Designed miniproteins, single chains. Designs and how they scored, part 59

Each design is a single chain, and the fold is of that chain. pLDDT is the mean over its residues in the fold that is shown.

## One batch from the design tools (miniprotein)

Design m2032
Fold by ESMFold2-Fast:
Structure m2032 (fold): chain A 67 residues (1-67)
Amino acid sequence: MSELERAKERAKIAIGAGTLGLSPEQRARLVKEYTEKVEKAKSVEEVEEIIKEARQAVLRLAPHLAS
């Protein structure tokens, strides 16, 4: 696998895990949105930016999940 493909796989896992504390509806929406962004990413740097954006989205919806 390319480094980019590995980064995308790790990002999808991180997005799934990071959204477990959200409601099922919120989780489904965020997982779909950010997984689609990850799949369209063209560089590892872009994938890392998407992960940070997803993390901030989770914290906006559920600040108590901050750690």
Scores: mean pLDDT 79

Design m2033
Fold by ESMFold2-Fast:
Structure m2033 (fold): chain A 59 residues (1-59)
Amino acid sequence: SRRDQMLKFARRLIEEYGMSPGEAAKVLAFITDISLREAARITAEAAGVSTGTVLKELR
């Protein structure tokens, strides 16, 4: 599914590119044209943290 592809992409941004969850969420939002909140939710799942943790990093 598109969501599974986004989860894999978020994991690659963190693991291969050394991005923080917040940085990965910004890249995911930009590339997939989704809201930053939706990207934060997907990236939080990929990183094993809360969505709130990712959103705080974005401040």
Scores: mean pLDDT 85

Design m2034
Fold by ESMFold2-Fast:
Structure m2034 (fold): chain A 103 residues (1-103)
Amino acid sequence: SEAKKEEFIKKLSEEAKEAIKLVEEYREKAEELQETLDEEQRKELEKFAEELEELAKNKEYEKLLELMREAREEAEKGDPLGVVKLVAAAMAIIEAERLKLLE
């Protein structure tokens, strides 16, 4: 329900709230840019996504934050892959925090 979503957001860390804002800001642009990626960039993204999934399952929050910050620096420099990686990393942080709160 909407009420349960609002309570979840209130319990999130400041870092997870920042991750939500980044997803809201960059999601549409990341979706557009993902369709423009070449084969090499797509393989790099797949490997990055696999690393994020493992880190999120293990709740390695500090490593997820480091990857998000690195992707943000790439995105701010105008790298299309950096924008896609940023949204993926931010979503992984949100998922890790959700899993932590459900325990």
Scores: mean pLDDT 80

Design m2035
Fold by ESMFold2-Fast:
Parts: C-alpha cells; structure tokens; sequence
Structure m2035 (fold): chain A 84 residues (1-84)
C-alpha cells in the first residue's frame, strides 16, 4: 500500500509525498529493499544526493543483486562529488 502509493507519487513528481510514503513503508518493514530504492530515487530528484546514496546503499545491503539500486547509487555519488 504505502510503497505502491509512493511509487505513484514518483510518477506524479510529488517527490516530498513519495518520501513520506516510503518512510511509512520502511517503518512497517525495515527489510523492504524496494522501499529504500524508491525513497532514494525521490531524494535524488529533490537533490538530496547524500540521503539518496544512503538509501541505495541500504537497498543493496538488503538485496545485493539489485542492479537498479547500483545504477542509481553510482549516479547519486557522481552528483554528490560534483557538489563537494
């Protein structure tokens, strides 16, 4: 429910609302790798690259074969390095 609603908010470009819904999904299931991926994507779009990297790292800790999380993590790290 919350993860799906968060995903729909990402499609609508409601990134703040997506973060809130993924926060609820993670509160209910802290092992839900997909919710960390979704929250990381929302944070990336909000230009919170550091927060995005942290969430993508957590998604990969929970699911090491999560290629989408590797891709977005590397992109977020590149953006973070440009700003530091």
Amino acid sequence: AYAERGRLKLELKDYEGAVEDFNQAIELDPSFALAYLGRGVAKFELKDYKGAVEDFNKALELNPDFEQAIHFRDKAKEELEKLL
Scores: mean pLDDT 84

Design m2036
Fold by ESMFold2-Fast:
Structure m2036 (fold): chain A 64 residues (1-64)
Amino acid sequence: EEEVLKKVEEEIKKNASAIANLTDEQRRRLAELLVLRYNPKPTDEQIEKAYELIKKVAEEEKKK
C-alpha cells in the first residue's frame, strides 16, 4: 500500500503544473483515477491521501 501511494505521489509531482490549473472536483477525480491505476480496489483512505497530495502540490506551484 505504501508502494501505491509512492507511485501516485511521483505521478502527481510530475504533473504539478497541470494539477495547479484543475478545479477541486477535477482534483478529486484525478486522485481516484491515480489510485485506481495502481490499486484495482482503491480504499477511501488512499484516495483521500492522494487528494491531499494533489492540493499540496497545487499550492506549491501557485507560489512559484
Scores: mean pLDDT 78

Design m2037
Fold by ESMFold2-Fast:
Structure m2037 (fold): chain A 98 residues (1-98)
Amino acid sequence: HMEEELRRKLEEIEAKLEAVREQLRKAGVPERVIEAVLALLRGQGLAKIYYELGELEKAIELVEEGAREAAEILGFELTPETTGQDIVDRLREELEKA
């Protein structure tokens, strides 16, 4: 059943995100940066699931939502001109600040 497969994939994503959270925390990464990284990874993981289900528009929306959440956590506005590199640069800046 598609619903059961979707549920299993969602559970797998959350488990992987929790493992990433613990690894970054042990490495001394600031909690704000960890939450931003997890927002991006969750969006990407959800997008991949929906893309594989043939839901391309939903997949794109989920990537954009993850990027928006990460930008909000990092304290900058996501615009159409904002690139993935801009988000990475902001994450790097927060890490250097810590």
Scores: mean pLDDT 76

Design m2038
Fold by ESMFold2-Fast:
Structure m2038 (fold): chain A 81 residues (1-81)
Amino acid sequence: SMKEQLYRKGISLLSAGGILLSAGDLELAKKLYDESIELFKQSGKLQSSDYYQLSKIYAALGDEKKAEEYRKLGEQLKAEE
């Protein structure tokens, strides 16, 4: 489905962002993570584990506010499971 394709593309961009983050390219990593999040929002298929991963990524980028927001979204989604 289109939503599944959007979700898979989002996961691919998270992986590419992780490579850039490991290389120290925080600016490009953040751009790929932001694109990934927009794809995930359009897919409607995010799992609690995906939100926890995004939380850890934003914490690593120094964005504590987004890290906390994604952690709480993951907790909320897990409570609905």
Scores: mean pLDDT 81

Design m2039
Fold by ESMFold2-Fast:
Structure m2039 (fold): chain A 80 residues (1-80)
Amino acid sequence: SELLKELKEILSKVPDLTESDLEFLLRELSLLSEEVQKEVLEKLKELLEKGELTVEKAKKIIIDASIEEGVRLLREAVLA
């Protein structure tokens, strides 16, 4: 996926992000829809442009997106 490639490239610019954290975050991102992946990419790009892209902020954005996707899928499974 071109979108996952761009996400990997921007995450590789995050200072002090470990290889294991990068692998974890990319796995989480791969479970998200392309629409949500694009939204995450745009948020990370905005933080990078502001010089505010940190490990903590990158993790928060991706984990929050993963939780929201998980809740959405759970609602669809339980209510259908």
Scores: mean pLDDT 83

Design m2040
Fold by ESMFold2-Fast:
Structure m2040 (fold): chain A 74 residues (1-74)
Amino acid sequence: SAEELIERLERAVEELRALMKHTDLSGVQAATAGILIAAGHFVAEQVRRNPEDEQAIADLELELEQLEALIEEL
């Protein structure tokens, strides 16, 4: 569901923020993490405003996949 996707995104954001705070990331890695967090939050707000927006849900799924992939690489 859209609600479960948003909850999953918030968990990924918290995990990535913890990595940014507790690991010595390069400037590029830190910038990439910040951009992905901002993009994820932007799309999550679109889904919260219209949970029936299939494009916004698809965009949220894509942003979540990118966040989870970055976490696995760090």
Scores: mean pLDDT 84

Design m2041
Fold by ESMFold2-Fast:
Parts: C-alpha cells; structure tokens; sequence
Structure m2041 (fold): chain A 81 residues (1-81)
C-alpha cells in the first residue's frame, strides 16, 4: 500500500531526527536507509529520495546540521502529498 509505505518512511525519518538529537549518528543513518527503501517502494518523487540520500551523505561527512535540514525538508514535502 503506497500510503502505508509513505507513512512508514516518515516514521523512520522522524526516528532518525530523534537519534540525531541524542548523538546517535550511526542509528540515524540506518533509519534513513530504511526510509529510502520504503520511499522507493512507494514510488515517491525523486526530489524527496535525493533529499534523503543527501542527508545520509552529510551525516557520513560529519555535517549533522545540514543533514537535519534535508530530513526536515523531506518530511515536510511528504506531509504535503
């Protein structure tokens, strides 16, 4: 179900934000990768998928602030779908 996959992806992204607030970067990356799988299954817009990929890249580079911004943008765009 497309809506179920979208909601699951949003939930993983929110869990990632919670882990980033607690300094758990590795857990956040794992949750964002789970979100990507559900976004791809839901055939989400490529712009949203690219935002999540970019957030993971920023986390791997140690730029948590930029990663949070991209995750928040992705969630906001998905809440508008």
Amino acid sequence: DRNSNIQTAINYMRQALSNLRNGNVDDAIRQLRQALDYLQQAQAPQSIIDQVITAIDYLQQGNVDQAIRYIQQAISQMDSI
Scores: mean pLDDT 88

Design m2042
Fold by ESMFold2-Fast:
Structure m2042 (fold): chain A 70 residues (1-70)
Amino acid sequence: MSLEELKKEAEELIKELEEILKNKDLDQSTRDKIERVIKGIREAIEADNETLLLVAIKEGKELLKEVKEL
């Protein structure tokens, strides 16, 4: 997968997590966790590093899966 494809996937993941923050009635600790993960993904995009992007995307996808169960 190219760096540009990873950045696009990361940006789409941020949008999905932001949508959950807007549309779900979540407790403050869960909201704070989502915001921290979004920040981490944004930092990975800025770092222009495939390994950091892969890690951030994995963490974001895991969180997305977790919050869907709430």
Scores: mean pLDDT 82

Design m2043
Fold by ESMFold2-Fast:
Structure m2043 (fold): chain A 81 residues (1-81)
Amino acid sequence: SAEQQAALEEVQAEYEALKAEVDATVAAKNATPEQKAELYALLDRYAGLRVAAVLQPERREEYLALAEATKAQLDAKLAAL
């Protein structure tokens, strides 16, 4: 649907912005390849859950709750670098 397409475009834009933030923080903090891999795993999980919430509206609240928890983990790991 047009609503799903718009929501997926918003998820893609947020993913690109978060990836740029991760890359910039990794560079600024001289993070290890392992730390970068952990951050990317959380970023990819967050994006996947947000996409799932759009594509499976019957499970939307479940996926959004998991996405929120994953984003909190990503933010905490970025702050700890």
Scores: mean pLDDT 88

Design m2044
Fold by ESMFold2-Fast:
Structure m2044 (fold): chain A 94 residues (1-94)
Amino acid sequence: MVMSLEEAEALLKRFALEAQEALDAGDMDRLLAIVREFGAEMVARAPAEAQPALRALFDRTVAALEAHRDDPAAARAIVEEMLREVARILLEAA
């Protein structure tokens, strides 16, 4: 089922809270699980036109987080960039 922009905003807000909790706890495994779960849900519910860009974004985000497991500041910046890019992709698909 294709999500509305309002539903996408709610998912982004939920993800941001969960990711912030994982980052504050220093739990990189939990952060990676949250990103993977969010990415799968977002791709499945996104417009077909947005799905390839979202898949590529989440694959890059997971790889970047894996490369920076011991750098909490870099992990936070990576998550913030991912959130901006998700919003951009969804707005361009609308």
Scores: mean pLDDT 83

Design m2045
Fold by ESMFold2-Fast:
Structure m2045 (fold): chain A 117 residues (1-117)
Amino acid sequence: SRRARLEEIRELARTGSDEELAARLPFVIAALDDPDPEVRLLAVEAALEIARNTTSPEVLLALVPALARATLDPDEEVRLAASEALIAILQRAAELGRLAEVQALFDRALEEALAAK
């Protein structure tokens, strides 16, 4: 199931390589747009774990547009979880020396997400 796959990815995020995490990004990003709010919440939780454990700024950048949209989600739990995930992305980007680039993409992605409403 999509839920079981997302939980598997969340576990992988704690021990997996950046290559393994990058390979799962398309599935996580697609799941952030899922019609089921429980699937979207699990996708945000998977993205949060990936953000906390990755050493690749490119992985962080790839998650930003979908998570920016998720901060505007109709479900309150999804919005709150997405905000936490974006904070983790900004913290990790600062540790990796790429904060300005991630922040600029986040600002752009949030503007685009707000314009789409």
Scores: mean pLDDT 85

Design m2046
Fold by ESMFold2-Fast:
Structure m2046 (fold): chain A 82 residues (1-82)
Amino acid sequence: SLEDIAEQVVDIFIESKMSPEQIKSFVLREIEEALKEKDKEKALETLETLRIFLDIYKERRPEDSEVVEEVLEEVEKAEKEI
């Protein structure tokens, strides 16, 4: 499921000790790619996966919640553009 994939990616990011800035850069890049995607269904799946990823990451790393909230707002804006 998308949730299982998101959880696995969160585990990798945490184990790799990625900084909040690196997480933000990753999410913003994925959003830009989704906005360029001509298949709207694929674009929406990417954004939904990012939402799930960010929700799980915030639960696991509450100290990074401020950055997570910033990029969640960007995901929501992107969803409205599609």
Scores: mean pLDDT 83

Design m2047
Fold by ESMFold2-Fast:
Formats: C-alpha cells, structure tokens, sequence
Structure m2047 (fold): chain A 100 residues (1-100)
C-alpha cells in the first residue's frame, strides 16, 4: 500500500466517498457506439485508485488528466443539465479546489 498520508491517495479516496462521484465510480454508460467513438477509453475512479496504489499515477497532473477523461466521457453520453452532467461539473470543481 502507498503511505496513508499520500495526498494523491487521500484525494482519490475523498472522490470515491463524494456523493456526486457515482457517475465516475464505474465506466460511463457507453452503450451507444457513436458515444464510444467520441471519447478515449476512460478509467473509472476505481481503476484510477488501483493505479495510484500500484504507483502508476504518482502526480497531481497525471491524476487530473485521468479525471478529465471521465468528465469528457460523462459529457459525451449525458445531456447538459442531466443529474450525471451536473455531478461531473461538481466533481471537476471539487478536484480543482483540492489541487489549487
């Protein structure tokens, strides 16, 4: 396990515990083949947490890029103003505030 005091580990654990993180905990609903073609294959928050634990994600910049990939995927499959789209915007703000 990485150190419990690692800021990257703590941030990912806080994201998983966040009430608005549900659309990010698993891969977005990409059942539409055209939506799948519009986004790079994103990592779920669970996969991101695993990569942080394995030492594959070691910087705030790397973490932010993976989170941005999830935002793009959620926005590609959910209409603007949907609960999922709003949750994605709220999580983006949360991450930006924690990393600032």
Amino acid sequence: DPPADDPIVQLVDELLAHPKSAPFRELPDLSDPEAQARVKAPLSLAEIRGRVAAGAITSEEQLKLEIDGIYDAVKAVHPEGSPEYKAAEEIKKFVDEKLS
Scores: mean pLDDT 68

Design m2048
Fold by ESMFold2-Fast:
Parts: sequence; C-alpha cells; structure tokens
Structure m2048 (fold): chain A 99 residues (1-99)
Amino acid sequence: MKKKVYIRIRFTIYLNEEGKAVKLRIEVSEIVDGKSTLIGEEEVEVNSLEEAEEKMEEVVKKVEKEYNAELIGKETATGYDEELGLTVIVTEYLLEYYK
C-alpha cells in the first residue's frame, strides 16, 4: 500500500516597526503517521512583502515538483515575536504525496 505523507512549509515574514518586510524564515517539515520531522530550514533577507511572497511561491512550486506533491491547504496568521520585538506574518502550506 502507498503511504500518504504530508509536507508542511512554514513561512515567517518579519516586519520592522514601520511595517516593512525585512526577513523571511522558511521551515519545511515531513509528516508521516503523525510524526513531524524538520527536513529544511533557511533564512533570507527581503526588501518588501512582495519579494517575500514571490520567494514563498517559488519554494512551494519547487517542493510540489521535487516530491510530486499536491497542495491541499494554506493558512495565514499574524503574530508577534517577543524576543526580536517584531510583528510576524506566518503562512503554512500543506502538501500531500504518496510514498
């Protein structure tokens, strides 16, 4: 039987005090039988929200192609990083594939 596997891609956009996007954090996790494993992690400097969103779309498309995975969910929330003192926008993409 083919096993269903999920890939979760978490994007965290960091906004400065002026509301400008300055950094994008990318975390890719594989979920098998309810167990989550971090398989990729990257931080990239960005100069705008548009640049961050373009990089997010590029990463999602690369993961879809690499794993032959289907995008099944997208959720976005705003929050605050107390250690950095920055507002964050967190977007999670959920993809599925069979292994």
Scores: mean pLDDT 85

Design m2049
Fold by ESMFold2-Fast:
Structure m2049 (fold): chain A 74 residues (1-74)
Amino acid sequence: SQARYDAIVNSDISMAQRADYIRAMDPATQAALMQTTGMSRAMMDTMVAGRDAGLDDQTMADRLRAVRVAQMAA
């Protein structure tokens, strides 16, 4: 879990691989990652859903931006 956490924080892996690692993490590790990266639960869920849909990195980035904007408006 620590090695996967470190890879995500250091940006050494693709968005698809980050989504796979996030899915494999326990809830406590996911909460720590949210605190470290500033990602919301909704952003993590969007990344995992986009991975399952086979979205490219650019489309994923656009969807994550839309989620962030919607959360700021709420």
Scores: mean pLDDT 72

Design m2050
Fold by ESMFold2-Fast:
Structure m2050 (fold): chain A 91 residues (1-91)
Amino acid sequence: MKMTSDELRKLLSDYVRRLQGASKDEQIALLEELIKKLKENEAPQEMIDAVEDALKRLREVPDDDQAKIASIETGLAIQLIGIIEDEELKE
């Protein structure tokens, strides 16, 4: 990984914050941008897979299903934090 765990945590926290209050289309664009940045920085494949899975699920949710959109967003945030914590515990 080309980033430190702290830099990666900061990047993910910034994206999670930007996802809050964004429309579904804006969230899709943000997740696509995040996947690109994670790949460019050689982030763990598990993290890339988590974002890609969330993006797929988000694309399949109806635009008016705010509760499901929020659930996907929250689930992704928890999953990404868990991956960072697991990486820190291995070092």
Scores: mean pLDDT 77

Design m2051
Fold by ESMFold2-Fast:
Structure m2051 (fold): chain A 88 residues (1-88)
Amino acid sequence: MSPLEEMLKLVNEMIEKKASPEEMKEKLLEFLRRMEERGLSPEEIRRVVVAALGKLHEYAETLDEEERNKVLAMANEFAAEAGRRIAA
């Protein structure tokens, strides 16, 4: 399974289990670390991160305003951390 497919599967599983934004962030950052440890290029990591963010934004649109804002805030924090690591 490709890293892209693995990430999308992880995001879908967390959505289905109704994981908290805090749990989602932890698992997404763990997956990001594993991609780095596997030696994926910054471009490959960026592609996987963008796909995960897209899925999280789609999920957020199905939620009420309070829960939507929490998921979007978490997604923004994840995007910022990923961007910082890719730029380093």
Scores: mean pLDDT 85

Design m2052
Fold by ESMFold2-Fast:
Order: sequence, then C-alpha cells, then structure tokens
Structure m2052 (fold): chain A 100 residues (1-100)
Amino acid sequence: SILEEVKKLLEELGKLALEWMEARQAGDRAAADAAFARMLEVMSRIVELAKKLSEEAAKEVGEVLEEFLNELQRATSREEAEEIFRRYSEKILKIVEEGL
C-alpha cells in the first residue's frame, strides 16, 4: 500500500538524517554530502508516492519536506535532528492518511 511504502521511506529518511548529522559533527564533508544526496532521493520518492493520491497531497508533502530540510540544516545535535524528524514525519503521515 502507499501508506506502507511511505512509512518505509520515512524510516530510511530518518536514518539518513542521523547519518548526515553524525557526518557533519565529525567534519566528514564527503559522508555528509553523500547522506544528504540520498535524503533528497528518498524525499523525491515520498513526493512521487503522494502524487498517486493527488496533486494536492504531493504539493503539501513537498512543502513539509522542504520545511523539514531547512530546519534539519539548522540542527546542532543528534537529539535535535531526531526531534525534527519525528515532528515532520508525523505531518507527512497525516497528509498521506487523509489522502487515502
């Protein structure tokens, strides 16, 4: 189902966000850039799944993911990154569930 696929992609996105934060804190620019690129790929796949529900759901999910990315880039700790991810993940799931 679309909901199950989105949940799996969100789990992957959460892992990548933490991987990105850890690489950034370690000063590993190459690892951080690689994790960030993979996050953008996963985010794109989530938007494509939302598009199967409606163009409106895809737009709303895209806006939430953009806000997530902007806030994540300002995070200074793993704990902040986890909190940010949980908050935006919940918003995305709500949009997807309401679009079913």
Scores: mean pLDDT 89

Design m2053
Fold by ESMFold2-Fast:
Structure m2053 (fold): chain A 98 residues (1-98)
Amino acid sequence: SKLEELEERLREALSIPDPEERLRRLEEIIREAAEYEGYDVLILHLKGGTEEDIKRNAELFVEAAEKTKAENILGVVLAENLDLEKLREEYEKILKEK
């Protein structure tokens, strides 16, 4: 099936050593998969490792989550060079402050 083909290509893309090429291929495969399943896709690209980057990325993640509340929109996060634990803490903090 088309989805099985896309899953295999996704697995191959995750094995690409170059971060920029890997990310480019992941975006292409994710968009194609979402479109095949009848979803519009919002891809959130998170970058950086500074405290300011983490806060900005957490705010973008909250905004993206709100925009993907529609049934036909799939939200996808692609992260590079991020401290995921710190991102989670900032995300939870933003949600509690609302």
Scores: mean pLDDT 67

Design m2054
Fold by ESMFold2-Fast:
Structure m2054 (fold): chain A 61 residues (1-61)
Amino acid sequence: SLADLERLARELIARRGADAPLTREEALRMAKAVGLSEATGESLVGVPIEDAAVRLAILGS
C-alpha cells in the first residue's frame, strides 16, 4: 500500500538521509509495499531514497 511505502521511506530517510542510495534489499521492500515486481525494485537500486519513493508512488497509483 502507499501507506506502507510512505512509512518505509520515512524510516529509511530518518536513518540514512533522503539522498542515500537504496540498497537492493531496501529497493525490493519498497517495490513490494506497493505491489510492484522484483524487476521494478532492482531498477531502483542506487537511486536516492526520496526519488525512488516518489517514482514507486506514481507507479503504484
Scores: mean pLDDT 85

Design m2055
Fold by ESMFold2-Fast:
Order: sequence, then C-alpha cells, then structure tokens
Structure m2055 (fold): chain A 66 residues (1-66)
Amino acid sequence: MEETERRHDRISELRRLLKEGKLSPSKEAVEKAEEAVKQIEQYLKLSDEERETAFRMAAAVLMATA
C-alpha cells in the first residue's frame, strides 16, 4: 500500500510538471505513451483534451516506472 501511494504521488507530480511544460518526456517515453493512448482509443472515443490528458498520464506512469 505504501509503495502504491508513493508511486501515485510521483505520477501526479510528473503529470503536473508535464502539463506546466517544466518536464519533457524522452523520445522513447513519448512513443510508448502514444501507443498506450492508441490502445485506449480502440475502446473509447476521446476528445482532443482527453487524449492529451491520457498521453500525459501514460508518459508520467512510464517515467515513474523507469
């Protein structure tokens, strides 16, 4: 539970930094995040804003788990 909470907090911070433009994901993280968003779009129709939010979430998760 503690590790899950710490990971969640780190992901939230990374999402904030990405949204504010203070942090840029690596090319590999961008490619993996784009693939993850594409997989989500197979099941859900996303607006442009929802797609950007999903991309930032995927990038933050990838950066937190690297």
Scores: mean pLDDT 73

Design m2056
Fold by ESMFold2-Fast:
Structure m2056 (fold): chain A 82 residues (1-82)
Amino acid sequence: GTSLFIRLDGADADAIVEALRAAGVEITAELEHGDVLLLGLRETLSAEQIREILEAAGFRVVSLRRTELPTGVEYEIHVRAA
């Protein structure tokens, strides 16, 4: 599994969720609080896969930090509207 902690900087949370679903990603958990979007994904995705999905959807990935966990991977991402 993959956990995404996304800091929104003018980016639309719903559009990010739609971009991931359009790429065939199954979302298992979703929580939005202020400028932060937390997503649980079924699949274990690479940093390259996540960046490609977001950038193809018109977002700018300002920063991306990866942490490996025994049960999957966690990413802290700063995303802007392009």
Scores: mean pLDDT 87

Design m2057
Fold by ESMFold2-Fast:
Structure m2057 (fold): chain A 74 residues (1-74)
Amino acid sequence: SEADQLLEEFFRRVQELAASESDPERLLARIRELYEEAVEQVRNSSLSPEEKARVLSSLRGALALAERSAAKLA
């Protein structure tokens, strides 16, 4: 689904950043930028308001997980 694609793309881009950025603080800042971009993509998507709310909740969880993963690289 479009929702699954948006979430998968977010994780893919986070993995790419983790592979290229050795500074944990810069990595976290970039991950947060990707989160903001993903939120805008959800807002502009054709998903229903209820689906958008669910995807945004999932993205928030994904951000928290990505931040924890980035912290382990420090």
Scores: mean pLDDT 80

Design m2058
Fold by ESMFold2-Fast:
Parts: C-alpha cells; sequence; structure tokens
Structure m2058 (fold): chain A 63 residues (1-63)
C-alpha cells in the first residue's frame, strides 16, 4: 500500500540520519528509488525497496 511505503521511507530516512558516509548514501539511494516508484504508481515495488533500505539501516545500526 502507498501509506505503508511512505511510512517505511520515513522510518528509513530517520535511521539514515544516524549513519554517515557510504552507508548513509547507500540507504538514501535506495529511498530515492522507492520514491521514484511511488511517483510512477508502483506502490508494491516502492514498499519492497523501502523495506529493504529500512532493513539495511537497522542492520547497520544494530552492530
Amino acid sequence: SRAAAEAAIAEARRLAEQLSGETREGVLNGLDVAERLLAEGDDRGALAVAQSALHEARKLLEE
């Protein structure tokens, strides 16, 4: 759903603020792809990409 994708993007972006350098850029690049998919009407694809970026951000912060 669009709302779920937007929520995942917002949470991943919030977590990315705690990252720096290449790891932050990687998460933000994923979120740019998710936002483009939302603009194209691909809510499902956007959610999948946003959740992938969110998972990566959480993993990087949980070490």
Scores: mean pLDDT 82

Design m2059
Fold by ESMFold2-Fast:
Structure m2059 (fold): chain A 96 residues (1-96)
Amino acid sequence: SEAEKKVKEYLKTEYKMSEEEIAYAERALRLNPDNPVAKLWAKLVEAAERGDLESPEAKELAEKLKKILDIENELRANPKTPVSEQKEAEKEIEKI
């Protein structure tokens, strides 16, 4: 949709998110709508539909999304990460 295209451009230009990070966030909504990434993506699409991507609320949503993706990328870079560290990362994501 046009709103999804605007969200992708916004995250790429304003937050320097990679195409892989953006594709993952978009895909999260299709795989598990209850995922925090999926919920943040959906809210950003709603903001884009209203023309409110420059709002403080939309910027906060984008910053939260970037933080979650940074945590997930760090975990994926270390596939042998202990279960205890994985649980701490999950708690950090839930707090965002």
Scores: mean pLDDT 74

Design m2060
Fold by ESMFold2-Fast:
Structure m2060 (fold): chain A 67 residues (1-67)
Amino acid sequence: SAAESLAEMEELLAETKRLVEEGKLSVIDATSIAIRAIGLLLDVELNGTPEQRARAEKIYAEIKEIL
């Protein structure tokens, strides 16, 4: 569901920030995060409310800036 995908995006952002803070973000991790993030974003864009879509877009932008 869009709500579940949005929750997963928030967890993914937190994980991405933690990996950067710990100096553990590898190229493989960054690639996997990017692929997973776009898949989750697409689910929210197709099935979410306008508020959920706006939230997902912000989270996705933050992940992209970190990667």
Scores: mean pLDDT 86

Design m2061
Fold by ESMFold2-Fast:
Structure m2061 (fold): chain A 62 residues (1-62)
Amino acid sequence: SDELIKEILEKLKTASAITKLKIAKILEIPVEELDDDEKLIEILKKLSEEKQKEILKLLDES
């Protein structure tokens, strides 16, 4: 959902480099694509809510 995507984007801005690498691995994208907000939003929108929640959980656990 759009709410989950917004939360992921906000938490990614404060995430450590290590956490960003973990998220990039889950999304199966290069870590540098996390710096492209437009591409990242498009990728996140295509994920299931379950995958979006998984990413949020990683951000919360870091």
Scores: mean pLDDT 79

Design m2062
Fold by ESMFold2-Fast:
Structure m2062 (fold): chain A 92 residues (1-92)
Amino acid sequence: AEYTVAFNVNGIPTLLDANGNVLALGDGFRPEFKGIEGQVKVTRAGDKLHLEGTGFPDGKYKDKKSGAVLEIANGKFDVDVPASTFPVFVKV
């Protein structure tokens, strides 16, 4: 299944399905990018989620829970993460 998390200029996330409808909150991973505008397309495949980010500032980001590092170039990223986590990325 696919869905999108869109972040406004204040970094507030909105979770949408592939058709732009607001998803009912359930079991699931939602990435958070503190103080950052952008969009993340999320594709669920079993026990992992494929994240495709666009519109983010270039640089290094660190998940404050796991310490995993995400490097963004040309405003974009493409990574797999465990579906049972809620990573919170902060620009370093």
Scores: mean pLDDT 67

Design m2063
Fold by ESMFold2-Fast:
Structure m2063 (fold): chain A 90 residues (1-90)
Amino acid sequence: KIEELRKKAEELQKEFEELWKKLKEVASEELLKEALERLREIEEEMLKKVEEIKAQDLSEEEKELKILEVYVEALERAIEIVREAIAKAE
């Protein structure tokens, strides 16, 4: 359901923001730059998948659901990258 995915995305976004704040406190400039580059790759992949979904002959509701699924997946991967970077900094 769209509402459940939206709530999950909000929770993951908050987790990402907290982890990103921690990373900025502990990481070297080089490690932070590497994390930013990997996060950019995830964003580019996410945007490409969203464009592919928008091009499909689906209802607007089905497109929104699939786009939210892609966004949730991207956030989960972004959180993993930040956690790995924090572990390297510690």
Scores: mean pLDDT 84

Design m2064
Fold by ESMFold2-Fast:
Structure m2064 (fold): chain A 80 residues (1-80)
Amino acid sequence: SNKEANEEAMKRLTDFLNSLDPDKDGTVSTETLKAYFEKFGLETDESLFEKESWTVDELSHDARVQLGYLQLLEEGVRRP
């Protein structure tokens, strides 16, 4: 419901996804994405892993990826 907070979160997610693309070709392999989810114990819809690769733009706008990233942030941040 906060537009500015959503835009900032989207920018941070996009920056993160770009860090998973060292070749700067705008794509992230499904193997890299799956390894990331497995490393952090993140649960997601198996349909996310049906493609060979995803574009950073597709992943940044994917609700499954957004949810996984939010879960990672919640686990990585010390609660006040």
Scores: mean pLDDT 69

Design m2065
Fold by ESMFold2-Fast:
Structure m2065 (fold): chain A 84 residues (1-84)
Amino acid sequence: SLEEEIEEIVELLRKHSGIDDEMLEKVREIYEKYYNDKSPEMEEELAKEMAAALRASKNPRARFLGEAAEAGLDTEAVQALAAA
């Protein structure tokens, strides 16, 4: 579920967006913060904090993904843009 989804997102970002290890560590830290509270509200907050962490990255691809997520684009739409 959530743990598998986070792992898929991290793997996807590593392979396709070219984000650095510092950003991947920030994503993992945010995930751990919400690990014991898997309510829908905490999933929403996790997504918001992940988008904020991505936007703070010095990697242009990671920043783009963070901005797209905040604008309400889904992961598939962002992947399609990254693949083009």
Scores: mean pLDDT 63

Design m2066
Fold by ESMFold2-Fast:
Structure m2066 (fold): chain A 69 residues (1-69)
Amino acid sequence: GPARERLRRWTIAFLRSIPDPSRPLPEELRDALLEAVRNLDEVRLNEVLAQIHRERLDPTPAIEALEAL
């Protein structure tokens, strides 16, 4: 629906804004991010995104998975 599409696009834009990622993204965090977007769980989404940003994890696998949704 429109809410999920809006959240998906916003999340992709946020992930693309992460500067100089230095470590690979764990599959568990990728899956948690996808589930949060699917469920419109903005609280969980913000927690996962904060971790990805703080730990400088490579967002590429999450971006690709979100684009496939």
Scores: mean pLDDT 87

